# Ledger of designs, part 80: designed miniproteins, single chains

Each design is a single chain, and the fold is of that chain. pLDDT is the mean over its residues in the fold that is shown.

## One batch from the design tools (miniprotein)

Design m2769
Fold by ESMFold2-Fast:
Structure m2769 (fold): chain A 86 residues (1-86)
Amino acid sequence: MSDEELLEEAKRLADELREAALAGDEERAERLARRLEETIAAIKDPELKAEALAYALAQAHLALTGVAPSEEEVEKFKAELKKKLE
């Protein structure tokens, strides 16, 4: 699986995790969270890895608050993650 394919899979898992969290399905949420962590860990490119992490956190923020984070907040968080992965 390429890093680009892993990024696509991570985004899909993040979307499914948000749905499980909003439904209160804790068992499904834990299973999806573990798969998401494993998928992100497999990404070798730090830029794509930061994108996957930023997307996952944006979906988590939406699930917890009902409000999507601003594009500025997402980009700032992505930059901080990329810095930590370098």
Scores: mean pLDDT 76

Design m2770
Fold by ESMFold2-Fast:
Structure m2770 (fold): chain A 75 residues (1-75)
Amino acid sequence: SSIAERVRELLIEAGVPEEEAEELAERVGKLSPDAQRRALASAEALARMVREGVLSPEQAAQLLRKEIDELEAEE
């Protein structure tokens, strides 16, 4: 999925370890198209907050993981 690839790129650019970014992106790629768009929007917002110094990469990864868990529970 192009969305999953974009999520992976955003997380790596934000400083999330490659293995964790790949895991989270793969999980996003298995979601419905609507849930993938929601996950992408969350990843973009979290990556921005890391760039602005509001969140650490670890905090951003944890928040995105929680969002993915919630999206997976809806499907």
Scores: mean pLDDT 87

Design m2771
Fold by ESMFold2-Fast:
Structure m2771 (fold): chain A 81 residues (1-81)
Amino acid sequence: MEKELSEEIAERMLETIEEDLRVLEEMLEAGEISEELAEKIRRILEETRARVEELARQGASPEDFLRLLGEAQEELKKLLE
């Protein structure tokens, strides 16, 4: 159960990151965001994706994924103020 739940959380987080990257590219194409800010956000999203994949590989708990999500949200908030 725990391992299956962690796998589901990881899958949903990866899907969300992919969607966020898509939205970011659309905003950049529309001129709603600067290239510099878009690059910083993309870097955070890509780093978060890599960490999600690593946690999933290690069989991390749901709590570890929630902690990572919180950290990523804090980093994005600092960029957007």
Scores: mean pLDDT 81

Design m2772
Fold by ESMFold2-Fast:
Structure m2772 (fold): chain A 119 residues (1-119)
Amino acid sequence: SEEERKQRIKEAEEYLETAEEELEKAREFVEKARETKDKEYLNKAIMSLAKAAVHIGAAIKYLKGEEAAEKFKKEQAERLEKILSIEDLEEALKAVEQELEWLEKKIEELKELIKKEKE
């Protein structure tokens, strides 16, 4: 129904808003990791990226369906595993920043899809 469609769009918007908040936290932790040279902030940034990705995946499920969401989840898990394998702090932080940009682009694409669905 139209009401069910509107509810799915609203839930997707709420997931994307939460994802944006987590990406903002990840950027703050990247900055703190560079200032302090403390790997704990790198770990917090990675955790915030993972949380953002979970919420983006939920939004994809509502907007594009389960197959698209599972594909995104698999790609994100592989990308995160590569970041976790980096031993050098600065190289890991650069990889986290590239992941932040990729996830921000995914959010923008999904927001554009929502805008089109609202007519």
Scores: mean pLDDT 88

Design m2773
Fold by ESMFold2-Fast:
Formats: C-alpha cells, structure tokens, sequence
Structure m2773 (fold): chain A 88 residues (1-88)
C-alpha cells in the first residue's frame, strides 16, 4: 500500500510535466492486481521496480531531458519492466 501511494505520487509529478503514460501506469497496476495470480512478494517486487523506474524518469526530467528523449526513456523502462514481470 505504501509503495502504491509513492508510485501514484511520482506518476502525478511526471504527468504535470509531460502528460504521457501516467494513466497507463495506474491502469497497469490495476490490471496486475485484478488479472494476475501473483504472490504478495511478487507484487511488492513489481511495485518496487515501478517506483525505481519512475524515480529515474523524474530525475532525468529534473536534469533537463527533452520531451522526446523522455518518451524514449519511458518506452525503454516500460519494456524492461514487462521483461522483469514475465521472468517472475
């Protein structure tokens, strides 16, 4: 629950800057909860991975990454997240 709250906070901060994929992250979390038969431990690992991804994106944004480069970074990080989940 605390990790989910942190993820939503980070996603909202990113949304205020780029208006890209924030709702998809929330939808993705809901999809994981409702459709995947994950253990609590597996779910928490996914949340931690998402949190680190969002923190990385926000740090890059604060360092002046362009919107186009940010979209490319989001796509790369999302691909890595999906790969991580598939290997659970």
Amino acid sequence: KELEEKIKELAKELEDHLQISVESIETFLNQIKSSMKLTKEQYEKILEKIKKMLEKLLEALKKGISDEELVELVNKEMAELIDFIEKL
Scores: mean pLDDT 72

Design m2774
Fold by ESMFold2-Fast:
Structure m2774 (fold): chain A 89 residues (1-89)
Amino acid sequence: MLSREQAEALGRELLARASELLGVPVSKTEDTLAGDVAEYLALTLLLRPELILEDPEGAAARLQRRFPELSAEQARALVEFARELYLRL
């Protein structure tokens, strides 16, 4: 199970990646979409990592359903990034 510190570190890495993929400058006002996406992925990895690790395509489809502003390519890239982060812990 992830520690609280590991979950917070994951959340920060996911926020940076989501902001980059959505083209939001980190020096501007917080992008709530990037923040919401990062939080959703971090919570999924904390509570139910199997949903991302065992079914990344299904996880990408669920992410895009929750956040329809994301393209299928962006959703897949974010899920793959989240999976790789978790496996490196």
Scores: mean pLDDT 76

Design m2775
Fold by ESMFold2-Fast:
Structure m2775 (fold): chain A 86 residues (1-86)
Amino acid sequence: VEALERGLRELRRLLAALEAAGAPPELIDDARRRVAAAERIKALREAGASREELLAVLTELGITSGHPREAENALAEIETMEFEEE
């Protein structure tokens, strides 16, 4: 949980830095989409959503190209962050 919150905080910090530096709009929009996706995944996990529901949301938000392995890898990274506190 704390590791997942750190990752989300880093994404938000990156977005703020890109906006402050006047980065190209496409980079800012990409960072915003990633932050929104991470926040939705966090909310769903806190609500006890299944792995299958999380994969469906990642696909729906366009975080993956529809390739199952990309969604699986994203979830594996999130799961690894949660186990760092053990």
Scores: mean pLDDT 64

Design m2776
Fold by ESMFold2-Fast:
Structure m2776 (fold): chain A 86 residues (1-86)
Amino acid sequence: SSLTKEDAKKVAELLEVYYEEKIKPLLTEEEKEIESLFLEGIEYLRQGKLEKAAELFEKAAKLAKEKGNEVLASIFEQLADYVKSI
């Protein structure tokens, strides 16, 4: 990939804004574990640990799907794929 570790940090910052505006309103109390996985993924992304970030986003997607939240699962699957492309 031609993207730098600094680019990954910028993506993490954008994802924090996206989380506050788009993801957090979709989460229920029962989906706190999904939130935890997503925030951990952002932290690894900020550190430039792309494989770990993608793994956590994939785990969040799987858990969202298991809880019947197909929209949230799709969002996290797209984020994991994007991070893998960096």
Scores: mean pLDDT 79

Design m2777
Fold by ESMFold2-Fast:
Structure m2777 (fold): chain A 73 residues (1-73)
Amino acid sequence: SVRDLVLRALDDILARAFRDDESFSAETAARLAQLEAELQAQLAPKVEQLKDSPDPVAAMRALLEEMKALVKA
């Protein structure tokens, strides 16, 4: 499903951001949980828009780029 694809991409982006850190402080873990919640809240309406898009592939790519930008912030 589109949701599973988005969650998979989010996991890959987060894994790349923290690739060399096998242990997280409680502060880092809390920040990751907050970021995931914020991304899911922002992605939910965009995923619905993607379903109605005339070009779902281009819309998906744009969504992934926005998600990547949010992780970098």
Scores: mean pLDDT 63

Design m2778
Fold by ESMFold2-Fast:
Structure m2778 (fold): chain A 88 residues (1-88)
Amino acid sequence: SHMKEELQKVRDKLVEALKGTPEELKKAVKEGLKLLYDYVYTVKSKAATDRSKAEWEAELERLDELSEEELKLAAKTLIAQLDKLIAE
């Protein structure tokens, strides 16, 4: 489906960003989290998440405080979550 194609595209972009600069990685993680938020909110419904929009937005802002190692861990965690959604 179109949505799975978008999830795959962002997943692949995250894998490539892990090989790039910290700035490229941070941008890719922010884009991936925004897509994941939109997917969960629209497809799984907002009732399936215990987090408010404000909490998701705060998580995006927190990325600016992360070290390169923490950004890589966040990216790997996001890739695993996207892989799970694509497999559904």
Scores: mean pLDDT 76

Design m2779
Fold by ESMFold2-Fast:
Structure m2779 (fold): chain A 75 residues (1-75)
Amino acid sequence: ERPTSPLQEALDYAEKKAREAAENGDITPEEAEKVLETFRKHLENFEKKNPDIPDETKVRLLKLAADNLIEEAKR
């Protein structure tokens, strides 16, 4: 089993926040999908660039990135 739990936690967070924003009418379902697609690419790049940072720090930074992407999508 791959030790990707910190990245999965951040992805779950992003998915929940994007879904809630779409549900509340802050963004469209299409915008929510685009946010998640962008976030998945960000996860890949982040893991490649930052293999040595602590898991707790990775989760925190990735959650901030997710919040930022959703905020940008809100208009």
Scores: mean pLDDT 78

Design m2780
Fold by ESMFold2-Fast:
Structure m2780 (fold): chain A 59 residues (1-59)
Amino acid sequence: SELDALRARLGALMREVRAMERAGKEPPQALRDELSAVLRRLGDLQHKEMEKRKEEEAK
């Protein structure tokens, strides 16, 4: 699912950020921008899934 793919991508980005921090390097802006975009998309999809679950309980 798109949600699972985004969670996997988030994990990969977080590992890359941590590896760079351990090396004493600042994560590049492009990496930080992608991390923010993935987090925003995850939030939007989770909110939509919660609304869908409420609608399914109302059926």
Scores: mean pLDDT 78

Design m2781
Fold by ESMFold2-Fast:
Structure m2781 (fold): chain A 78 residues (1-78)
Amino acid sequence: SAEEERLLRSLEAAVEVIETLLAQGAEAAAQAFLDELRDSLERYHADSPLAQRVLAVYDAATSPREFVARVRELLAEA
């Protein structure tokens, strides 16, 4: 759907922001951005299968770097 396509593009953009922050050594800022992304997905996209898969990665990942790597694989399959 158009909503799923918009969410996919938003997630791609969010991953790029996290990657940029991590490349700059801004680990705390990357984590804060990731936590805000998680809150946004839970509040506004709880019924989206794509959002649910990304939230599962958030729960399982131990760092923003691991989250980015796993979500990149997820988005490549979407």
Scores: mean pLDDT 87

Design m2782
Fold by ESMFold2-Fast:
Structure m2782 (fold): chain A 100 residues (1-100)
Amino acid sequence: SLEEKARELIKGAREGVEAVERLVEELKRLAKEGKESSSRAASLATAMMLMAIGAEEDARLALELAEKSGNEELVKEAEEVLEEVRRARERAREVVKEVL
């Protein structure tokens, strides 16, 4: 169903946010406690930003499917996840500026 697909995408977006936040903490650690090579930091930053983009795409599609399903609670959850993804992406941008 549209609702089931929207829930799968919400879950995927949340898993993406968790992955982004883990990489944010790893990059902050590298900046504060002993920086590994710039190449490694750049690779981690690239992976982090790609994960953030994927999570945002999942969240946007989840919102579209939730709206089409007519499930108002699911629409609200999808909107909340999209905001969580946007905040994670901004945090990712800030850590990239600090490390690179």
Scores: mean pLDDT 85

Design m2783
Fold by ESMFold2-Fast:
Structure m2783 (fold): chain A 63 residues (1-63)
Amino acid sequence: GPEREKAVQLAKELLEKLAETIKKLRPDAKVEIKELSETVFELRVKDEELDLTEILNALDLLK
């Protein structure tokens, strides 16, 4: 339905923004986005110094 399509598009946009933010904050981080299905996505990040709270605050996702 319309909610599903809207949620999928929003999820893709947020994942792309998150990946870009991680790369800006941690240039050495290895970031990969995998589309497992039309509604299931996986974000993989490898970095020993990554602070997810800092990234979430930068994206304003804590509201």
Scores: mean pLDDT 68

Design m2784
Fold by ESMFold2-Fast:
Structure m2784 (fold): chain A 62 residues (1-62)
Amino acid sequence: MEEEERRRLEEEARRFAEGWYRGLMKATGNKPISAEEKEEMYKKLYEASLKILELVRERQEE
C-alpha cells in the first residue's frame, strides 16, 4: 500500500475511532474511567476502525 494511502486511512481511522468512542461512552452512561483505561479503549477502537475502513475500501472496488 502506498504510504500516502496508508496515511489517509490512519487519519480516517482516528476520526472514526473518536466518534465510536464518544458513542460508546454515551451508550454506557459515561462511566468515569482512568486515563490509562481511556487510552487502552481508544487504542482498541482505533485498531478496529482501521480494519473496518480497510474492508470498506476493498468493498468499494468494482
Scores: mean pLDDT 73

Design m2785
Fold by ESMFold2-Fast:
Structure m2785 (fold): chain A 72 residues (1-72)
Amino acid sequence: SLAEEIAREAVRLGLSRGSWLAMSQDVKEALESFGIKVSNEEVSKAVSEAVLEQGTVGNNFDVYLKAVEKLL
């Protein structure tokens, strides 16, 4: 799905940067690379909610996928 493709790009961006702080930014950049414009506030909210819903043992792909699905 489109959401899965965007989530994979977000994972790739996070891994390439080694960034534990830039999860919201990686999702935003992935969305923008697919032509989807979202605010920093919308992305931060979606990522925060996705982290809470996936729990402490979720991998980055599952969290990013849920965040992307909230923003599409």
Scores: mean pLDDT 78

Design m2786
Fold by ESMFold2-Fast:
Structure m2786 (fold): chain A 65 residues (1-65)
Amino acid sequence: SSIADSLAAAIRSGLLRPGTQLPSVTQLAQARGVSVGTASEALRRLEAEGLIERREDPPGYFVVR
């Protein structure tokens, strides 16, 4: 399964709690051994599904409360 599926499961199970900051695209790509494009696509899919949101202060992706 994809990175998005793994992160979605962690969010839905409560392992990644509401308000938790996710790794940056670069950090996620490095940790999972994938391209930056693949990591970016995974985060965009989670955002489209309403599981994460992009914030400006601090900048990054966060699990929706």
Scores: mean pLDDT 82

Design m2787
Fold by ESMFold2-Fast:
Structure m2787 (fold): chain A 80 residues (1-80)
Amino acid sequence: SQEELLAQGKELVDRIKELGLKYINGEITDEEALAKELQELAEKLREVYLKLSPADQAELQEYLAKKMAELRKAVLEALA
């Protein structure tokens, strides 16, 4: 149950990063549709996060930070 919840949280983070990369690469051009999908994913991620143990919450936070750093790097490379 906790393992499945943590895996779901990580999958939601991966989906958020994937959408961000597709937007940067020009594969997604509908900003309104993107914003709605990101809001839905953020709401699901929050719900999963609140059901996790403190240890698994910390692991999910670390995973999110790692994936956001990877997305930031992609943004900076696109600006070069």
Scores: mean pLDDT 87

Design m2788
Fold by ESMFold2-Fast:
Structure m2788 (fold): chain A 88 residues (1-88)
Amino acid sequence: SLLDEAIEHLKRAKEAMENGDYETAIEHLERAIDLLDQAARESDVFTQAELTLVRMIAYLALRYAKEGNFEQAKELADLAIKEVERLK
């Protein structure tokens, strides 16, 4: 599913940040955001609202990563993973 693919990309982004592969982490965060946006567009109103929140968390993770704040980016990526898992 789109949500399973988004979770996989968020997990790979977190692993990449832990390994110092920051450019790879950014690519995975961007892909996860795209997948979450696609899932939100195909969802009911309640699920769309929750996926919009998760997308915002992932977007903040991406923003922190682009600013070089990988500690905050990793925390937010982890939060996004937990929130998507809760919605399944």
Scores: mean pLDDT 87

Design m2789
Fold by ESMFold2-Fast:
Structure m2789 (fold): chain A 100 residues (1-100)
Amino acid sequence: SAEEKRKEGLEKIREYAEKAAEALDKGDRTMGGLLRRETEIALERAEKSKDPEEQYRILKELADGMRQLGATVPEVREEVEEYVEKLLETAEEMLREIKK
């Protein structure tokens, strides 16, 4: 169940990333592609890690990187921040479920 919850969390993050990237593609296809690429790399690292605290660190690093991207490109800041909030909420839920 804990492993299934973890897989569900990572899948939710993939879904949030795709929705954010699709919104970005309407104004900046390069930013959409960058968000997808960085998310896929982080999710692959998180999936390979069986340590829930390491998974949380990886996802938090992704969130911090995306926030910096949004701060640099004001036109996409709202979409990026929405993605970051959902990513961090999901990462925190994953960490809590494994610590039960």
Scores: mean pLDDT 79

Design m2790
Fold by ESMFold2-Fast:
Structure m2790 (fold): chain A 103 residues (1-103)
Amino acid sequence: MLLEKAKEHVKKAKEYAKKAKESTPEESLKYAGLANGHITEALRYASLLNTEEGRKLEEEVYKINQELIDILDDVRGKSIRETIEGLQEVAKEADEWVRKRQE
């Protein structure tokens, strides 16, 4: 029973982490939150088992948690990059506007 619950939460954590990676920045934060909830429940059930199978599930949960951290770092990096690119485009348009007004 506890092992089955831990495995179900691990599966859902993986599914939401994948959705977070493949989504827009806004949706990625939502799916990351859902993945984190399932990580927490999976760890809780796995730790209660006090078995070798439970320890292996805990290791899998820690691996998923690390992957989720990497996904969130990527999402933040992408958002910053998009902002910088937008500012560069605005600066270029402003420069062209100034040049045209000097004619």
Scores: mean pLDDT 76

Design m2791
Fold by ESMFold2-Fast:
Structure m2791 (fold): chain A 66 residues (1-66)
Amino acid sequence: SSQLKQIERQLSITKFRKLALEVELELAKKDPRTSQDEIDAIEKELRETQETIEQLEQQLQQLKQQ
């Protein structure tokens, strides 16, 4: 279905965003000029991105059962 393809695309895009954020977090932690508030902000965005991935995976699994 078109809806299944749309969710699969969104899931792929969100997974790439998660990978980019993981790289950003690693670089931030290695830079002594990075504040703790900046690290906390990236970690929060990473958690929210992971929650979005889990929601999309649940939606995809439900659609595949139909």
Scores: mean pLDDT 89

Design m2792
Fold by ESMFold2-Fast:
Formats: structure tokens, sequence, C-alpha cells
Structure m2792 (fold): chain A 62 residues (1-62)
């Protein structure tokens, strides 16, 4: 799922990127700080700040 998340993020498919990154984080996969930052930026730009916060917290294991 992490590879699919990266592909979706590079393609600008925010919905698919969020789905695959959250799935990877729920499975305990570690994403880089840069990947997390890019996803947070994409979600914020798309008007989805709540999901950006969720990704941030899960990525940091907070």
Amino acid sequence: SLEKAREALQAGDVDAAVRYFLEALDKGEKISKEEMRELVRALTAAGRPGEAAEVYHKGLKL
C-alpha cells in the first residue's frame, strides 16, 4: 500500500494518497517525514485540514 500511496501523491490524486497512506500507517508502516509533510500540504491545500492532522498524528505515533 505504501508504493500505491507514493504513486497517488505524485499523480496529485489526494483521495487515493490519503487512503493508501492511512492504510499503511494503520498497519504500522513507517513513512518519511518528507512524505508526511507533502501529504499534509496536499490535504491542507484541498481544504481537508482534519485529515491532515490525522495523518500528522499517526505518522508521528502521537
Scores: mean pLDDT 75

Design m2793
Fold by ESMFold2-Fast:
Structure m2793 (fold): chain A 77 residues (1-77)
Amino acid sequence: SAALAAFLRAAADALAAVAAGGDPETQVENILRAGREAGAETLGEEVAAAIRRLSAQGDTDALRRMAEALRALADEL
């Protein structure tokens, strides 16, 4: 689905932005909105939870790897 692929790329960008020192809550708000708009609300909530969890842990490597995985998944759709 084009909408799902676009959402996964947006989610990957949000994860990468947090890994680069961006504000996690701004990216959470953006992803929750994008998930609702794409009809992927549950997936948006899961990505938002991952941003909050990994950011709280300071695990920038996990944020980057998750971003890469979501981009790879989008490319397969």
Scores: mean pLDDT 88

Design m2794
Fold by ESMFold2-Fast:
Order: structure tokens, then sequence, then C-alpha cells
Structure m2794 (fold): chain A 74 residues (1-74)
């Protein structure tokens, strides 16, 4: 089953920071796609474990830029 990670970024997040977050997500194992829309970054994963690992990594590296993050089955 595929899973989606949706990350809402704070309004102060720059375009470069959004690109860095998208690039980090795209580099993670099990990532199928990454999209950036305004202050929302969405990534689809092959497994729940891959999505959770990616979410944890973002919280460690970009905690100050993240307003909320959620994982849902597709």
Amino acid sequence: MKYRLTVRLRPEASEAEKEAIAALLAAQPGTLSVRVEGHTVTADFESEEAARAASDLLERRFATLIESARIEPL
C-alpha cells in the first residue's frame, strides 16, 4: 500500500528552503514522487515505514520551518 506525507511549511520558508526539503524527500528510499505547492510539500512513498522515516528526518533537520506534517494511506 502506498502512503502520502503532507508537510505544511511556515510562511517564512524561502523558495530555496522548499527546494532543499523537496530534494531531501526525493533522495529518501521508497520515495515515488515529490510535489511543492505554495507552502505545502507532498511526497508519496512505497510504504508507511518509508514515509515515517522521511517525516522523522524532516523534523530533525527542518523543525523550525515545519508547521505540521501528516501521513495517510493512498
Scores: mean pLDDT 86

Design m2795
Fold by ESMFold2-Fast:
Structure m2795 (fold): chain A 82 residues (1-82)
Amino acid sequence: MEEKREALERLLEGLSPRVQALVRAAFEGGAAAARRLGEELGLPEETVLLAQTAAYHVEQGRLELAEELLREADRLARERAA
């Protein structure tokens, strides 16, 4: 468990704080936690889905795929904040 959390934290490095919080919520509480936090933060449903899917891939050890999904989630969050 700790090793997967460390891998997640390394992947979150450099991402926006809102996306980091969203992905941590998904990793700890699953889809329901991610959706609730995403709604509170005003993030798009697409960003929430990407964060949830990335958290799932981290749990499965697919770190490269998780990184790609996290970059896309962060990009969408930043574009819609402007």
Scores: mean pLDDT 80

Design m2796
Fold by ESMFold2-Fast:
Structure m2796 (fold): chain A 71 residues (1-71)
Amino acid sequence: PVERIASVDAPDSVTVPAGGSATARVTFSDGSETEVVIPAPAEVGTYTVTVPVTGGDGRVTDVTMTVTAVA
């Protein structure tokens, strides 16, 4: 039996330059890690962003983070 990813650990919030991007590290319950690029809108503000992330098992998991776009 192959252990499936039961949970994902991601930052609760990330600060990104408006119109830019930042990289966040995500850790899965099986111990695998990946990096995701978090884009920010050109407008300053706080957004909830859902990013698809592919785990070590090849399965895609949606990760939701709060993004603060700053000038």
Scores: mean pLDDT 73

Design m2797
Fold by ESMFold2-Fast:
Structure m2797 (fold): chain A 84 residues (1-84)
Amino acid sequence: MEELIKALDELIEAARARDREATNKAFQKVIQLLVKADNEGLFTEEQRKRLTELLSRMLDALVAEDYDGFIAAAEELKKIVEEL
């Protein structure tokens, strides 16, 4: 979990800098760590649904180059991860 929280902090920092390449790279790492955590059984079905919704919001925001919306969704995702 510490690695995932750190990856989310790095993602939020890259998005705040509005660095698209760094944001894309950090987002891929966050997705890989979320998949690993799901495979380890760390998420309930309810948490998985919430995470999927937030990831969809983040992807939509990234496509729209809405970094503020992306950061807001990423911060919500981090709060869910911190509750694990």
Scores: mean pLDDT 85

Design m2798
Fold by ESMFold2-Fast:
Structure m2798 (fold): chain A 62 residues (1-62)
Amino acid sequence: MVEEMAKEAYEVLKKNNISLDFDPNDPRQESVLAIRNYMHENNVPAEDRDAVIAKVKELAAK
């Protein structure tokens, strides 16, 4: 689930031309807000949310 949700969130960022260069610890960045909104709309468990954000950052680091 975490890897699948992270990949979907990463594709959402790419499709909407949202920056892939973000700090996961800064919740005010548009990238982090977009990932948080995606997770909220898809009912991602609270315990998995930080893992999803970290995974999106790994995918973006290419």
Scores: mean pLDDT 77

Design m2799
Fold by ESMFold2-Fast:
Structure m2799 (fold): chain A 55 residues (1-55)
Amino acid sequence: YTIVVEVQTPEGWVTYRFSVPAATAEALLEAIDTLRKQGKLSDSDLVTVRIERAA
């Protein structure tokens, strides 16, 4: 599975992808936490998250 996180920034939408073995709530939370730790996501940002099956 691929977790796709789209973050709205002043420059437009930025897309981040995370490859995960299973589409779990823990995997989603880890992806969001990783982006926050990297300074790529703030509490005020509009975010969409979707899960795609790895082909």
Scores: mean pLDDT 75

Design m2800
Fold by ESMFold2-Fast:
Structure m2800 (fold): chain A 78 residues (1-78)
Amino acid sequence: SAVDIDEAAERLVPVVEALDEAAVEEIRRALAASSGAARDALGLLLRAIELVREGAPREEILRTLKEYLRLASEAARA
């Protein structure tokens, strides 16, 4: 539900904030090797990481993470 995805995105914020450079580099490599919905999802995850590091507004970070969660769910069902 929309409420569940909103709460999941809120829980992801501290996880994204805690990612070190090694973890981010692994995500970048996974993105380069991926295609379709998985590639799109990983691209949004990287965008969310960039937004956090740039100090972007929380609403923009949450919007990006919600979109990531939707695409990740779609990729998992394919």
Scores: mean pLDDT 85

Design m2801
Fold by ESMFold2-Fast:
Structure m2801 (fold): chain A 72 residues (1-72)
Amino acid sequence: MVLTPEELLLKEKIQKDLVQARSDAEEVNSEKALKLIEEAETLLDAAQTKDDLIDADVKVGLADLVVAVDKL
């Protein structure tokens, strides 16, 4: 199975979001966010469908939320 051109663009966007999320998580030393980022990286690398990409993106969003809460 291969990703469509639109899904490949989505994958690239999620990869960029992951790089930023990892940097933010490392800055606040959030072990929980870093674990979510590692899970998202694994999901993204294995992604073969749009639903797989959405699952990875959800994990990135959860990591960002954890970082935001840890900053409070």
Scores: mean pLDDT 82

Design m2802
Fold by ESMFold2-Fast:
Structure m2802 (fold): chain A 92 residues (1-92)
Amino acid sequence: GMKVGTLAIDLSAPGGVEEAVRRARELAASGYERLVLTGFSDDMALAEETARRVGEAAGVPVELGTILPSSFNPSTGKSTLMSRLSAMSSSL
């Protein structure tokens, strides 16, 4: 079946848009044919623009999944995804 990837990004965080674009390119390169952008944003227009930029960068269809206000993120202030991205980049 179609490989669908999920991007869970805190778009309310500085640099969240750039991280979403980077992750989408990695997933597309790994064979994902469609991506779903989920995460946190206080600005739905920013989330929609991010999905558009992600689709352009990855070359695959991107849909908005669950986008919640930043106040709904129980891990606000913890750079879990960003720290893992940095660690993986350093390990390669």
Scores: mean pLDDT 71

Design m2803
Fold by ESMFold2-Fast:
Structure m2803 (fold): chain A 68 residues (1-68)
Amino acid sequence: SMEEIRAKTSELFKEAMEEAKKLNLPEEIQNELMRRLLAESRRALETGDLEAARERMEKILKEAKEKG
């Protein structure tokens, strides 16, 4: 259901945000990271593909960590 998709997307985004905050990245990298995570949250809501969203968010976090 849309309600389940919203709840799970919210949880994925919250977890990704908490992980991003722990990285203590430079402001420019942090801002890019935030924009990318928000875009993936919107995509998850549009497609309902939570597994793809999770994988993309994990890749985004890894790339941000490597840039910092």
Scores: mean pLDDT 82

Design m2804
Fold by ESMFold2-Fast:
Structure m2804 (fold): chain A 94 residues (1-94)
Amino acid sequence: MPTLKEIREKYKDLADEFVEILEDPSLTLEEKAQRLAEFLRSGDVEKNRLALYAALQDPRVDPEIAREVAEKLREMGYREEALDILSALNFALK
């Protein structure tokens, strides 16, 4: 399994895209959730999940915003994507 440092270096551009979505003050929680769900389901799902893990451990990301987006994803029916975010947050808090 690659380390978080290796994932951050290899997938930096993709992780930065997730940080931009999570921290965009012009987007509502619903818009953030929809964009993340679409992004996570596009192309290489496994690569996108690893980039999301790197993004959620970036100090620029507010973990409470990420948690609220995960709750919104769950309400919208994106249960797998919600679990990916919650799992990444739980790992970061350990």
Scores: mean pLDDT 75

